# Ledger of designs, part 83: designed miniproteins, single chains, continued (4)

Each design is a single chain, and the fold is of that chain. pLDDT is the mean over its residues in the fold that is shown.

## One batch from the design tools (miniprotein)

Design m14879
Fold by ESMFold2-Fast:
Structure m14879 (fold): chain A 84 residues (1-84)
Amino acid sequence: ASEEEIDKEVNIALGEIYAYLAIQSPDPEEALRDVKKAVELYKASGTPEAIEKARELARQVSEELEKRGFTDAAEEVRKIADEL
C-alpha cells in the first residue's frame, strides 16, 4: 500500500467516526460541525464510495435535525449534500 492509499483509508475511517458523532449528537451546532468534518474527510479520500457515504450522512442528519425542529441546521446540512 502506498502513502496515498493509506491516507484515503484513514480519511474514510475518520469520516465514519465524525459521521457517528454527528448522528449521535443532541446539539444541532455539534451535529453540523461533525457533518462538515465528516464530509471534508470523505471528499479528501477522493473515492465515489466515500462521496456516497457523505450524501447518505447528510440526508440522515438533516432528517433528524428537522424532526427535532432545528430547521435552519437541517437546511445547512442539505446545502452541504447539494455541494457534493
Scores: mean pLDDT 81

Design m14880
Fold by ESMFold2-Fast:
Structure m14880 (fold): chain A 82 residues (1-82)
Amino acid sequence: SLVEEAEKWAEEAIKRIEETKKRNKTLTEFEKQILELAKLLLEAARRGEEAVRELLRIIGEAQEEDLDPKEIVERVRAWMEA
């Protein structure tokens, strides 16, 4: 299901970021924002498939606009709080 795929992606993203932190001792701003995005995706998965679908749509559009990761996180967060 889309919910299971979203949870799997978020789990793998968190694991990769943790491994990067172990190697480099610190996280880049990009990696910190991806971690926040993964947390938001887990929250959307808790709300159901429609929420995951909308979150992925927002991310896709923001990536097409070549937005900074921080702006992508802010856009997703604004949607979730609306």
Scores: mean pLDDT 80

Design m14881
Fold by ESMFold2-Fast:
Structure m14881 (fold): chain A 88 residues (1-88)
Amino acid sequence: DAAARQQAIQQVRDDTYQRLRDLINNNQMTDANIQQVFADITNQAITVYGLPMRDVMQAVRDAIQRILAEQPHPILQQVLDSIDQRLA
């Protein structure tokens, strides 16, 4: 079901955005906390939603890009650049 897959991808974007936004708001943007968010999101997306890794990486990329458009963040920019290299 294409609609269910698109909804799952959107849920990954929304969850990633919210969790990263919470880290920023609480001044908890450490490398360890960022990696934990990505591990949790990736695990749920694959095991619960059944999404392929490429879709997960693109959804995470979209969420990071949205945050960077709202607020520049050097650590998230480096993560975005890393994801873009892996998707190329």
Scores: mean pLDDT 86

Design m14882
Fold by ESMFold2-Fast:
Structure m14882 (fold): chain A 55 residues (1-55)
Amino acid sequence: ASLEELKEELRYVIEKEKAKLDDKIGDYKDVAPNLVKTFGEDTTLEEALLKLLNS
């Protein structure tokens, strides 16, 4: 997935699913499959956000 696609999935999870930054990405695998594929299920949303911002 592109960087923009990953940012859109992260934004959707936070804004629409009301996810917390300390939640695991795997909890949202049905709505953020590219995020799970890229970072893994055990990665937090905060860790994914920081990695995307540093890309």
Scores: mean pLDDT 81

Design m14883
Fold by ESMFold2-Fast:
Structure m14883 (fold): chain A 66 residues (1-66)
Amino acid sequence: EEEKKKKIEEYAKTNRSTILEVRKKFADATGEEVLRRIVELQEQGKPLSEALDEAIRFAKERAEKA
């Protein structure tokens, strides 16, 4: 829990530009879920670009079906 928060904060610090872009495309809660998903996918060993693409796709599918 606390470890995940730190990882998200670290990611936000290192990739501020990418974070701003994601938040622009997906407002608030959806944007935060995308960031959390990226961290989870990276923990599984996926590269950043692949994790980003998967997280964005997941968020889009949820938004379309919800």
Scores: mean pLDDT 66

Design m14884
Fold by ESMFold2-Fast:
Structure m14884 (fold): chain A 74 residues (1-74)
Amino acid sequence: MREEIIRKLEELITEAEKAGASPQVLDLLRQALEAVRKGAPMKEVRELLAQIDKLDPSFAEKILEIYRLLVEEQ
Protein backbone atom coordinates (compact mmCIF):
# COMPACT_ATOMS: atom_id res chain seq x y z
CA MET A 1 0.00 0.00 0.00
CA ARG A 2 1.35 3.43 -1.04
CA GLU A 3 0.55 5.06 2.33
CA GLU A 4 2.53 2.37 4.20
CA ILE A 5 5.53 2.87 1.89
CA ILE A 6 5.33 6.67 2.48
CA ARG A 7 5.14 6.10 6.27
CA LYS A 8 8.19 3.78 6.27
CA LEU A 9 10.20 6.22 4.11
CA GLU A 10 9.31 9.09 6.50
CA GLU A 11 10.42 6.89 9.44
CA LEU A 12 13.69 6.04 7.65
CA ILE A 13 14.38 9.74 6.92
CA THR A 14 13.87 10.54 10.63
CA GLU A 15 16.20 7.68 11.67
CA ALA A 16 18.83 8.75 9.10
CA GLU A 17 18.72 12.38 10.31
CA LYS A 18 19.14 11.24 13.95
CA ALA A 19 22.02 8.92 12.93
CA GLY A 20 23.83 11.80 11.19
CA ALA A 21 23.59 10.33 7.69
CA SER A 22 25.33 12.23 4.87
CA PRO A 23 23.45 15.00 3.01
CA GLN A 24 23.65 12.79 -0.12
CA VAL A 25 21.86 9.89 1.62
CA LEU A 26 19.20 12.27 3.01
CA ASP A 27 18.69 13.82 -0.45
CA LEU A 28 18.23 10.38 -2.06
CA LEU A 29 15.77 9.36 0.69
CA ARG A 30 13.74 12.53 0.09
CA GLN A 31 13.83 11.86 -3.69
CA ALA A 32 12.48 8.32 -3.07
CA LEU A 33 9.68 9.73 -0.86
CA GLU A 34 8.67 12.30 -3.52
CA ALA A 35 8.82 9.63 -6.25
CA VAL A 36 6.33 7.48 -4.29
CA ARG A 37 4.08 10.51 -3.57
CA LYS A 38 3.92 11.52 -7.27
CA GLY A 39 3.27 7.92 -8.41
CA ALA A 40 6.57 7.32 -10.21
CA PRO A 41 7.24 3.76 -11.49
CA MET A 42 8.26 1.39 -8.69
CA LYS A 43 11.44 0.57 -10.65
CA GLU A 44 12.56 4.21 -10.23
CA VAL A 45 11.93 4.06 -6.46
CA ARG A 46 13.81 0.73 -6.20
CA GLU A 47 16.83 2.20 -8.04
CA LEU A 48 16.94 5.16 -5.58
CA LEU A 49 16.78 2.76 -2.61
CA ALA A 50 19.60 0.64 -4.12
CA GLN A 51 21.81 3.76 -4.36
CA ILE A 52 21.14 4.59 -0.68
CA ASP A 53 22.07 1.03 0.38
CA LYS A 54 25.38 1.25 -1.54
CA LEU A 55 26.23 4.61 0.07
CA ASP A 56 25.23 3.64 3.63
CA PRO A 57 24.58 -0.07 4.37
CA SER A 58 23.55 0.72 8.00
CA PHE A 59 19.99 1.31 6.67
CA ALA A 60 19.87 -1.97 4.68
CA GLU A 61 17.23 -3.67 6.91
CA LYS A 62 14.75 -0.77 6.67
CA ILE A 63 15.40 -0.41 2.91
CA LEU A 64 14.70 -4.15 2.49
CA GLU A 65 11.33 -3.76 4.31
CA ILE A 66 10.36 -0.90 1.95
CA TYR A 67 11.62 -2.90 -1.07
CA ARG A 68 9.32 -5.82 -0.13
CA LEU A 69 6.31 -3.46 0.00
CA LEU A 70 7.21 -2.06 -3.45
CA VAL A 71 7.30 -5.61 -4.91
CA GLU A 72 3.87 -6.43 -3.36
CA GLU A 73 2.32 -3.28 -4.97
CA GLN A 74 2.93 -4.58 -8.52
Scores: mean pLDDT 81

Design m14885
Fold by ESMFold2-Fast:
Structure m14885 (fold): chain A 61 residues (1-61)
Amino acid sequence: MSDEEIKEILESKREELEKKYGVKIELIDAYNFKVTGGTVGQRRAARRELESLRVKLSALN
């Protein structure tokens, strides 16, 4: 899977997680991101879900 394909999947998940947890997610690149806003718990939940997706995408390559 290309970095471009990974980025597209992560962008879709970012929008879902921002809506679900009320946080702001900034994708720096295909492997790095920042989560801001919301509560500490909401930021942690969003980060964990995005990291889990990233690991899953890596396992498919």
Scores: mean pLDDT 77

Design m14886
Fold by ESMFold2-Fast:
Structure m14886 (fold): chain A 90 residues (1-90)
Amino acid sequence: GDSISTLEDIFRNSTDPAKRAEAALGLAVYYALKGNRDTALGYLNTAEKELSKLDTVPKSLKVLARYYGIFLENIGLEDLADRFFKLAKK
């Protein structure tokens, strides 16, 4: 639950794929909550691309993706939740 400005700063300035993926997951949730589905999907696609650069996905990122998926499912955003659950399974 970092502030949006912190996530944006990490996303702009980090070259670490794991940190960029974490920031992209947070930004995807933020834009999903604002009703901007296309932007949320864009950040989910970015998170998937950044995670694909890692030999092993950190357990912390899988837990985070699953947590966000459960949160979105509980508020009725089931299609976006499924995208997070698929990232958590990798």
Scores: mean pLDDT 83

Design m14887
Fold by ESMFold2-Fast:
Structure m14887 (fold): chain A 82 residues (1-82)
Amino acid sequence: SGLIDHVDSLANDSEKQATELRKEREKLQEKMAEIKKKDPSNGDVLEKEYNAKIEELDKQIALLEEEKARLNSVRDEILGQL
């Protein structure tokens, strides 16, 4: 496998990581909603913690999306030289 295969592998890994973090984000939102519905007093206390975790996930997702875009640009530059 060439350099393009390596770059594609890294871009795919970044996308897989971003997809898993998006799933975690969705599950945290769903879990927070369920707790608030079943136990409003505990749900309100946990809301700040869950929002902080969601914000951290959003930051990590953004960095992974930026890395994927960078790797795709590198791939296109390599292909343009062929």
Scores: mean pLDDT 85

Design m14888
Fold by ESMFold2-Fast:
Structure m14888 (fold): chain A 98 residues (1-98)
Amino acid sequence: MEKSLPELILELEVYVGLALLAYGLKMEELVEEYYKKALEIAKEIESRKDEIPKLSKVDQLRLAEAYRALGDVAELLGDEELAAKFRKEAEEIEKEIG
């Protein structure tokens, strides 16, 4: 079932937020579960990368912020390559917005 990009962005925001909350609560198993779901959503958004410039500037900013937060989760879990990747993708979106 295909979701709209704004729906995927909202789900990404939710799972990233839940992963950070679970990390603060030292619930390691939940951090891994929410991080995995966030990565699956990010992969789906990336598969539709050509549609990102067609989003509202507000939705593009939300996606950039969600990617930065996802990068922070990746760094906390030792995934430095994914952390760098998502931070770079956030910077690219922010530059296009102005």
Scores: mean pLDDT 87

Design m14889
Fold by ESMFold2-Fast:
Structure m14889 (fold): chain A 95 residues (1-95)
Amino acid sequence: SMAELRERIAEARAELERTRATLLSLAEQMTDPEARRVFRETLEEVVALHLEYLDNWEDEEVRRALLERFAALVARMEPDAELLERAEEFVLSLQ
């Protein structure tokens, strides 16, 4: 139902904010200032893409463009198997 969908979207936004806060806290533990900066910038870009997806979930063309932008972002990240697997699961969850 539309009510259930709105609740799911609100829950997703709340979870995104909690995840963002957790990841920012983890970034403070990074010893390399450059890596920390890149991580923060990447996180902000990922959060922005996710919010745009939630705002445009009914628009297939917009969702497709956002998924392509997210895939390009993931491709720029340091290769880590667990991180890539979680990123793939995230992208698939948006389809």
Scores: mean pLDDT 71

Design m14890
Fold by ESMFold2-Fast:
Structure m14890 (fold): chain A 68 residues (1-68)
Amino acid sequence: GPGEEALRRALEILEAGGDREEALRELQKAVATSKDGGLRAAAWGALQALERGDVEAAIRGVRGGLSL
């Protein structure tokens, strides 16, 4: 669904070392559009990690939510 797609886009951006602000927008979209509680929690945790500058924790959170 849209939340999972946004979470996958956030992971692609973060792992490529891309635009932090673009990754934040995708994580915000994942939080807003995820109907699954686990995906929403993973997106929210990754969003908080990225906002405090912890890119590695954000990547781990997204991968965990996607079962990667």
Scores: mean pLDDT 86

Design m14891
Fold by ESMFold2-Fast:
Structure m14891 (fold): chain A 72 residues (1-72)
Amino acid sequence: ATAARYAAILREAADMLSNPKAAEVLRKGADEIEAGADPNLVLVRTAKELLDLGISPEEFGRILQEARDRVA
């Protein structure tokens, strides 16, 4: 995916989350990708921060897949 597409997916994922701290983590990741950060490094950090907020890697993966489908 392009950087713009990765950022759009993370913003869509943020809108799907009821936890405001988790949504902030995803929006921060999207902003960093748009600023030129490596999407792979941003996604790894985002997954770790979401895990600390109680969102498992499996749950994050499901959220990202749904967000991709919405952005497609």
Scores: mean pLDDT 84

Design m14892
Fold by ESMFold2-Fast:
Structure m14892 (fold): chain A 96 residues (1-96)
Amino acid sequence: MEMERIFEAMLAGVRMRLIREAAPGEAGERLDKEIEEFLETTGDEELAKLIREVATDPEKAEEAKRRIMEEGSEEHKEALERFLAGVPRLKEVVAR
């Protein structure tokens, strides 16, 4: 469906946001730079903008999560749930 690419972009942004939140301070600043470089290398300007907005704006991240859960496919919902369930493990990996 036409909306599938939009939800994939939202999922990518949410995942980047979760990784950034797991590594605060200097580690977080480093991840922010890596995220920005990644966003600059994407070939789709509209999807790149959406990913950036979701990754950097907490209000847009929460809206993206809500829209995925309400309007996304079951696959997109499962992917989001896996990212959220992985956050405690991600924090442990980043700390080691």
Scores: mean pLDDT 67

Design m14893
Fold by ESMFold2-Fast:
Structure m14893 (fold): chain A 100 residues (1-100)
Amino acid sequence: MPSKEEFIEALEKVFKMPREEIEKLIKEGYSYAEIVAVALARRLPEDTSAEDIRRLAEEGRANPDVNDRLRRTALLIIEAAKEAKVSVEEILETWRRLKK
């Protein structure tokens, strides 16, 4: 298990997620897997729905060459949500809450 500081540094560096947002989610009791799913969701267009993420993930499995980064991001969100045992809808709700 990475330390809190190692996790924050990794998300800040790799996902360009603000440290303040990461620390807020940790303080609110979100798991690291949930926070990673939120950081991944921030890379998608703002109007991306849970249905869009599921469709993109299916397209990524069927045709990995088309818009590879977007579909890979959707696949990673599905896997992170599964690891966290939360729905994609919950991940998007958490991200939308941070944007207020």
Scores: mean pLDDT 76

Design m14894
Fold by ESMFold2-Fast:
Structure m14894 (fold): chain A 81 residues (1-81)
Amino acid sequence: MDEFLEEIRELAEKTKEDPSYLSKLVATTVGHVLLLLSEGRELEAYRVMLESYRLILEIYPDDQDAAEAAKRLEERIKKLE
């Protein structure tokens, strides 16, 4: 899981300098989430997805879709803990 978080954080940093990396950040996050879900690691999958949305909101604070997705993931994670 930490390796997945490091990779998405690196892609978020690249997105700050080149917005074209946003699509790669999203695709990489989806890939990691699907892998974790396929292994039954649901809580870890949601945590990776939440971190990715939080990083997107740091770069694009007016992204309402990302804000709503992050809020719903926080509620879902809280129920699984």
Scores: mean pLDDT 81

Design m14895
Fold by ESMFold2-Fast:
Formats: C-alpha cells, sequence, structure tokens
Structure m14895 (fold): chain A 79 residues (1-79)
C-alpha cells in the first residue's frame, strides 16, 4: 500500500496518472477510482463516460455505485 508521503508527492507534482497506477498496483481500486472520477469531473466529462472509465480501471460495481452516490451527495449539498 502506498504511504501518505507518496500520495502527497504525486498529488503535489500533479502526477495523477502515476498516482492512479500506483494505487491500482497496491490493490487500492477505491483510491484509483476516486482520483479518476475527480479529474474527469473537473474536465466536465458526463457521468456515463466516467462510469465506463471506472469499469475499465477494474473497480467492482459496488465501489463504483458508492463513489457515484458520494459524489452526487456532494453536488446536491453545493446547490
Amino acid sequence: MLSEEEYERLLREGRYEELIEEALKAGDHVLAGTVELYLMREKGVPLEEIIERLRELGLPEEHIKRLLEAYKKEQEEKE
């Protein structure tokens, strides 16, 4: 599993692709999916395309649903 220092370094340097890859290698599919979801959201990518991408990353359907529910709640709270 990646250390907190490694995550902070990758985030600080904007190396999101490396962070996702390292998270996947560590078996942390939730972290990898969260980072990918965040980046796609910032680009304004439609939720349907984000869901497809999360599946391509190998996230289980249950984790994809949980991430989307958490994200939707955040969007509703910002209204």
Scores: mean pLDDT 70

Design m14896
Fold by ESMFold2-Fast:
Structure m14896 (fold): chain A 65 residues (1-65)
Amino acid sequence: MSPVERLRAELRAELARLAADPSLSEDEIHQAVAAAGARLARELGVPREQAAAVLLEVVNEFEAA
């Protein structure tokens, strides 16, 4: 699996996990997933621009579902 595919899969899983917690506000979910995305991009060596695009795709897919 490429670093980008791994980042996408991990962000999808994290967003789904956070959204399942009824105690979290939308702002808290967005902050948590953005922080996770930044950490994972750094760990996986994904460029900032590409990591931002992946995060946007994952958030948009989740909001459409």
Scores: mean pLDDT 80

Design m14897
Fold by ESMFold2-Fast:
Structure m14897 (fold): chain A 79 residues (1-79)
Amino acid sequence: MSLEEIKKWAEEKTEEILAAIKAGDFEKAKKLLEELHNEMSKRVLELVQEGKLETARELEEHYLELMEKLQAAIEEALA
């Protein structure tokens, strides 16, 4: 899968998690978050093992931005 394909997948997964949070389905949101975390961690590790450190950093930065967005949504839902 290309970097662009994994970024798009992560964005789509993030939107599914946001929808679950807004619906109050925190069990579904947690499961989807675990899936997102596991896949992103795997892809970053694969890129590091291939010596593609700049690409790994870019993917990690993108993931952190998505996590910040999700954390903000969770905080709003729990307030």
Scores: mean pLDDT 83

Design m14898
Fold by ESMFold2-Fast:
Structure m14898 (fold): chain A 75 residues (1-75)
Amino acid sequence: SSELLRRLYEEVKKESKELATRLLEQGKSVKDVIEEILRYAEEVAREKARETDVPEDLLRQAAILGAAEGLAEVL
């Protein structure tokens, strides 16, 4: 469902922005923040794939796009 992918993108974008802000405030480097946020996106997509019939590759694309956009707003 395109609606499910849109919601996943929006949720991961919001969470990535909040998490990236916290990690930067804790003194983590930009490189480490990017790596942690991308790892987070991959894990969310993997968990969602276990609970839905949507192909994992599409869930992964939506989550990574959300993470990238969230990072772009705080970096």
Scores: mean pLDDT 87

Design m14899
Fold by ESMFold2-Fast:
Structure m14899 (fold): chain A 113 residues (1-113)
Amino acid sequence: DRLEELLKRIEAALKAGDKAALAKAVAELAYEIERVRILYEMGKVSEEELKKAEEIEERAKKLLGLPESATVDDLLKKAEELAKESGSKEALKKVLEASIEIGVLRLELAVRR
């Protein structure tokens, strides 16, 4: 399970104090959660897959100290902050790429309207 693997990467990065690894894992998780949500709106994934993504999102928010009301955009903002604090240009690039990819997915859904 890709979402469970990403959650384990977040836990490992937190234990290691590795802000660059944490930023990349959080950004990748944000992308995968939003992808499931958009695919569900398009009728391409099951309600069970959506519920699993929402459960993983809640667990990630708790690990990161974010409120229950936090969105995927708040996860990306947290990832960007962590990447900047890490000083890793590679981590920052990965976070920004995830933001762009989410934007593209949202555009595809919007055109369907």
Scores: mean pLDDT 89

Design m14900
Fold by ESMFold2-Fast:
Structure m14900 (fold): chain A 101 residues (1-101)
Amino acid sequence: SPTVEQISRLVGLVLRIIGLIEDIRLFGPSVELIEELGKEAGELVRVAKETGETDLAIKVLEIALETVKEVLKENSDNPELVEAAEKLIEELEKKIKELKE
């Protein structure tokens, strides 16, 4: 069973990812925000595997994936954002697949 500390870390990561998604939606995307989202998604996968909370992590990662796909569609004229978004889409799809196995 997960510890209180592991559950607290999981909740903190979920809230941070939601906050980054909100920042992207409200203030616009940047390479730095996309990279931070990728970093926090990686930490979420690690903690989800440790706690067994894979279903919650999958749902959060799917919301992040949808957001990054929207960034790619809306910013197709910005090559640095396109590159960062495409890389994160590939990483998120791979992580979601790994958690479903």
Scores: mean pLDDT 88

Design m14901
Fold by ESMFold2-Fast:
Parts: C-alpha cells; structure tokens; sequence
Structure m14901 (fold): chain A 120 residues (1-120)
C-alpha cells in the first residue's frame, strides 16, 4: 500500500466515524477520542513511512482544511473547540519540526494557512 493510499484510508475512516458520531449526538469526549486517534495515526505515517516533501505538504494542508471545517461544526461547544484546536496545533507543531529537520520549506500559501490556524 502506498503512503497516499494509507492517508486516503485513514481520512475516509475518520470522516465516517466523525459523521456517525455527529448524527448520533455523541459526547464531546467520544469525538475527541476519534480526533486523537486520527492525528496520532497520521503523525505515525509522517514519521515512519519516509513521506516525500510533497506528501508532507499535502497532509499538512488536508489537516488544516479538515479541522477548520470541524471547528465550525462545533462552534457552539467552546470546550470541544478548545480541545480539538489543542490536539491539531500539537500535531502541526510536530510536523513542522519534522519538516525543519528534513530541510523541507513550507510553501508560502500553506504557511499563511498554518499561521492563521495557530492564531485561533
């Protein structure tokens, strides 16, 4: 299985699990557990699978886009938003450290999205 296929499968599973939890009015704790699991598995792929510069950049963009949308869905639950933001920022900081160690430069457009996300 390619790294891209592993990312796609992880994203599909995450989307299905989150959609089902939202439909079933699950607790914030259940949603946060799914978010933690997703980000942990995704970070493992970044660290272990020797992802290319392009794959790391695409993954970073996907995470920012996905969690920006998820935060909007939970805008009326400030505790859930704060927990999701914290987990996402921790993930993004770990990825940034990996990029810096590998001398990967974040594209200007992605850097703007990254910085805007961190300011929330």
Amino acid sequence: MSVKEKIDELDDKFSEEISELIKNKASPEEIIKVVEKYLKELLKLVKDENMSEEEIIETTNLVISTFSSLIIKFENDPEAVERILKLTVEFLNEVKEIMEKRNIKMPEDLEKLYNDFLKR
Scores: mean pLDDT 80

Design m14902
Fold by ESMFold2-Fast:
Structure m14902 (fold): chain A 94 residues (1-94)
Amino acid sequence: MVFEFEVEGRAKGKAAAEAARKAGDYLGWKVSVRKLSENTYLITVEAPADLVKSIEVEFIEDKATGYVTARITVTLSSGEILTFEATASVAEAE
């Protein structure tokens, strides 16, 4: 099964790509990141069929620090929930 996430913004794109890489490395799944436009990234996660119930990505912006955290939540068919996070700054992304 293939899960795809379109992410707008360089900081969000970097954070989401790193979080997805962490998830793929931990779970042994193939993760690909492709640039669709100057500010849009496509993150693709290839997971075994019947093992995954859902994959969700959310962004948490820390207004005090200017950092963006991408959180990828993987819910397995077993009911186990795994969370992977990565952080990137807007200034660092520009």
Scores: mean pLDDT 78

Design m14903
Fold by ESMFold2-Fast:
Structure m14903 (fold): chain A 78 residues (1-78)
Amino acid sequence: KEEELIETVVRFAARVYVHYIDVEGLPEEEARERALKVMDEIIESLGLTEEQKERAYKLFDERWDELVAEIKKNREAY
């Protein structure tokens, strides 16, 4: 259940990134920075532990490109 929550938070950040790129036309670096800030705000709001936060950052770094590609592909279906 906790793993699902962390994955959901990272997926939401990836969705925010895609929105900033596709809708706002921001550069990739700025869009990623804004997505990371949104993820940090969600982590803080949920009261996640340092261990859970570290896990979220690790998932963000390891699977970011995969998640972004998946979201972009799925967005075309809407």
Scores: mean pLDDT 77

Design m14904
Fold by ESMFold2-Fast:
Structure m14904 (fold): chain A 60 residues (1-60)
Amino acid sequence: MTPEQAADFVAKAGVTILGLSEETAERIRREALELGKGKSHGEVAALGVRLAVEAARRQR
């Protein structure tokens, strides 16, 4: 799994499971990739999950 695939997976899970908007999911994908530059796919996934949870907390 690549870091890009990990970020995309978490963004899609945020829409499907947490009910996030597609706009919010795209922002999470971009931020996870930016923060995870040079890190493993696991670290990018963890960053994406944290961002998705924070977004859900702010909205729903």
Scores: mean pLDDT 76

Design m14905
Fold by ESMFold2-Fast:
Structure m14905 (fold): chain A 60 residues (1-60)
Amino acid sequence: SDRVKRVEEVIKETAKALNVEVPESEIRKLAEQIAEAHKDASDVELSMAAMRAMVEYIEK
């Protein structure tokens, strides 16, 4: 879906900005989980959720 693709792009851009490498399989999985959890969210809210998920991923 277009929403999942948008979240994937935000995750990729955030990973690049943080200088971390995330496997494409994990990016897709995270994007699908975020889009599903935030069905009615705006594009801005989805982007914020994606950035937050990336920070949490790195902290583990």
Scores: mean pLDDT 79

Design m14906
Fold by ESMFold2-Fast:
Structure m14906 (fold): chain A 73 residues (1-73)
Amino acid sequence: SEVDITETGFTATVVKVEGNYARLGMAEKAEVGQEVLFAGGHKSTITKVEGDFATVTAPASAKEGDAVGVYHK
């Protein structure tokens, strides 16, 4: 089921999908351990942060240009 990603702290954009992972372009500073919400309801944890980019596990439905929510935790 679709979920409203705007319920999260801020939105990020999927820059690249690599297998089961997505690289996210961050609008705000993020930390390893923050949760991410994809529109389909998939939640994952940020495993890596590189400048303004983060790496998370992504669902098979994820594609470049998708908006995702990032929780403040």
Scores: mean pLDDT 76

Design m14907
Fold by ESMFold2-Fast:
Structure m14907 (fold): chain A 73 residues (1-73)
Amino acid sequence: PYLEWQVLTAKYLVSKGEYERAIELAENVVRSAPNSPYSPQALRILSTAYDKMGYFDKSQQYLQQSQQREKEL
């Protein structure tokens, strides 16, 4: 499935320091499938990428959104 592939690719890109590309893929997952189990995973990737880039407020916001959506699933 494309969503799983996008999540795995985004995680890999974060591990390589390719934060902007990881953000693009993760945002696409959240936008395309907000109520899927891949959405909280993508939000965690966004949180990690923004944290690594120094955008701590955005990082915390995405982490909280991820945790909330995990509880709703």
Scores: mean pLDDT 83

Design m14908
Fold by ESMFold2-Fast:
Structure m14908 (fold): chain A 80 residues (1-80)
Amino acid sequence: SLETPIRVALHELEEGVKDPSASEEQIRRSAETVVELVLASPDEALREEAIARLEEILKSPETRPEARGPLEEAIRRIRE
């Protein structure tokens, strides 16, 4: 089951977008991992959960500006 890996990847991404020491490349890599895991899962409810969580991260005032592009791209790719 991909539920645990997806939730771990989402948690790492949430921490990365708030961390001033995290590079844009590290954030993009974390977002890519979320996308890859979600697209590999046949669970539509889990996909919707991941989209909702990514949208909450994107709307958070704690999310650094450099993270917004990678987050928007991740949401776009999962929705396609």
Scores: mean pLDDT 85

Design m14909
Fold by ESMFold2-Fast:
Structure m14909 (fold): chain A 98 residues (1-98)
Amino acid sequence: MEEKERLINEARSLVDQARKLMEEAKKLYDESKNPEAKKLAVEAIFDASRAVTLANKAIEAIERGEPIDVVRELIDQAREDLANAQKKLEEAKKVYES
């Protein structure tokens, strides 16, 4: 139960981080006139959206009593997609500021 609560909190944190990143990327997309910055911002939004989906699936897996390893795999995949989204947003910001 304690480990499941920790994993739920971790998954919820990933959802919150991904949603915040999506808002930042949407703002950059709207403000930028640079096609490359817009492209990177869109890619960041897609990767962050996947992270939200996977993190929510992890929460659902915990609620269904799925094996902890399945939950960890979903959280790990969400972390990777969020990390990719963060990298794309950083690249978009550099292109926008150039």
Scores: mean pLDDT 87

Design m14910
Fold by ESMFold2-Fast:
Structure m14910 (fold): chain A 65 residues (1-65)
Amino acid sequence: SEFEKNPEKVIKNLLEKLQSKDPKIVKEAIDELASLPKEKLKPFIKEIEEKLSGEIKKLVLGILS
């Protein structure tokens, strides 16, 4: 998968999508993030927390727990 080949690029792209003003793009990013292996997301949790705020941050942290 793309995430296995380049996890940093995938996470960066997802963070950009999660900050989009388009609800469709945000939903797509949430669904994609939820499909990724949680164990491999652990190194990126701090970056995710730092880049996101408000309700979207709460939702994403819920997915990662």
Scores: mean pLDDT 78

Design m14911
Fold by ESMFold2-Fast:
Structure m14911 (fold): chain A 81 residues (1-81)
Amino acid sequence: SAATRERILALLDEMREALLAGDFERAIALMQEIMGLLPPGSPAADRVGRLLVGALTAARQGRFDVAEAYLERAREEIRRA
């Protein structure tokens, strides 16, 4: 639904802020909340999950530009779905 899409996009913005703050515990919790809103086993859930793990991994390595690119790709997946 449009409401679910807007909620996921808002959670992606919150995850971005958590990653920039180095709050990895909050970022993981937000990632789990996002994944819970997507249909289990759907191609969109699989793609978004991989992108969010990529963002978390890049941010943990201090590669915030790479993390941002992963989050932007996740936003595009959600907007197109």
Scores: mean pLDDT 88

Design m14912
Fold by ESMFold2-Fast:
Structure m14912 (fold): chain A 69 residues (1-69)
Amino acid sequence: MGAGVEAMRLGVERLGEDASGGEAIGAGQRVTGSGFAGLEARNHMLALGLDPGEATGREALEAVRKASS
């Protein structure tokens, strides 16, 4: 499974589902220590047409899981 999925999951776990996708990605990068994992998560969201600033952490996590499968 992709590093981006794990970073997003950890970001949502730290900030909650109501945080933006971008905020969750940032938190996930800090928890994992991997800028690459955060970039991967953001790219998966954008590939599915989601704006990280507008999508919720829940929507972001579901999108990253779908893109990584």
Scores: mean pLDDT 76

Design m14913
Fold by ESMFold2-Fast:
Structure m14913 (fold): chain A 85 residues (1-85)
Amino acid sequence: SVEELKEKAKEYALKGYWGEAAEYLEEAVKLDPSYETLKEAGEFLYEIGEYESAAKFYEEALKLKPDDEEVKKKLEEAKKLSGKN
């Protein structure tokens, strides 16, 4: 389930396996591409410092709710912190 994939992401993040955590969140989004799941995935990836992946999920969330000021702010900060330009 989507919830099981989110829990696996948390488990792998706690073990320091950030890439695997991000992949579990990507699978959760594939099963449920809702605003809520996209925003949650972006927030989790932002929290663990995976800013490029966080920005991707925030962009997808904004396609569904373009006027969400909190998500807009997080997207801009994630782009700034991803800092490889």
Scores: mean pLDDT 81

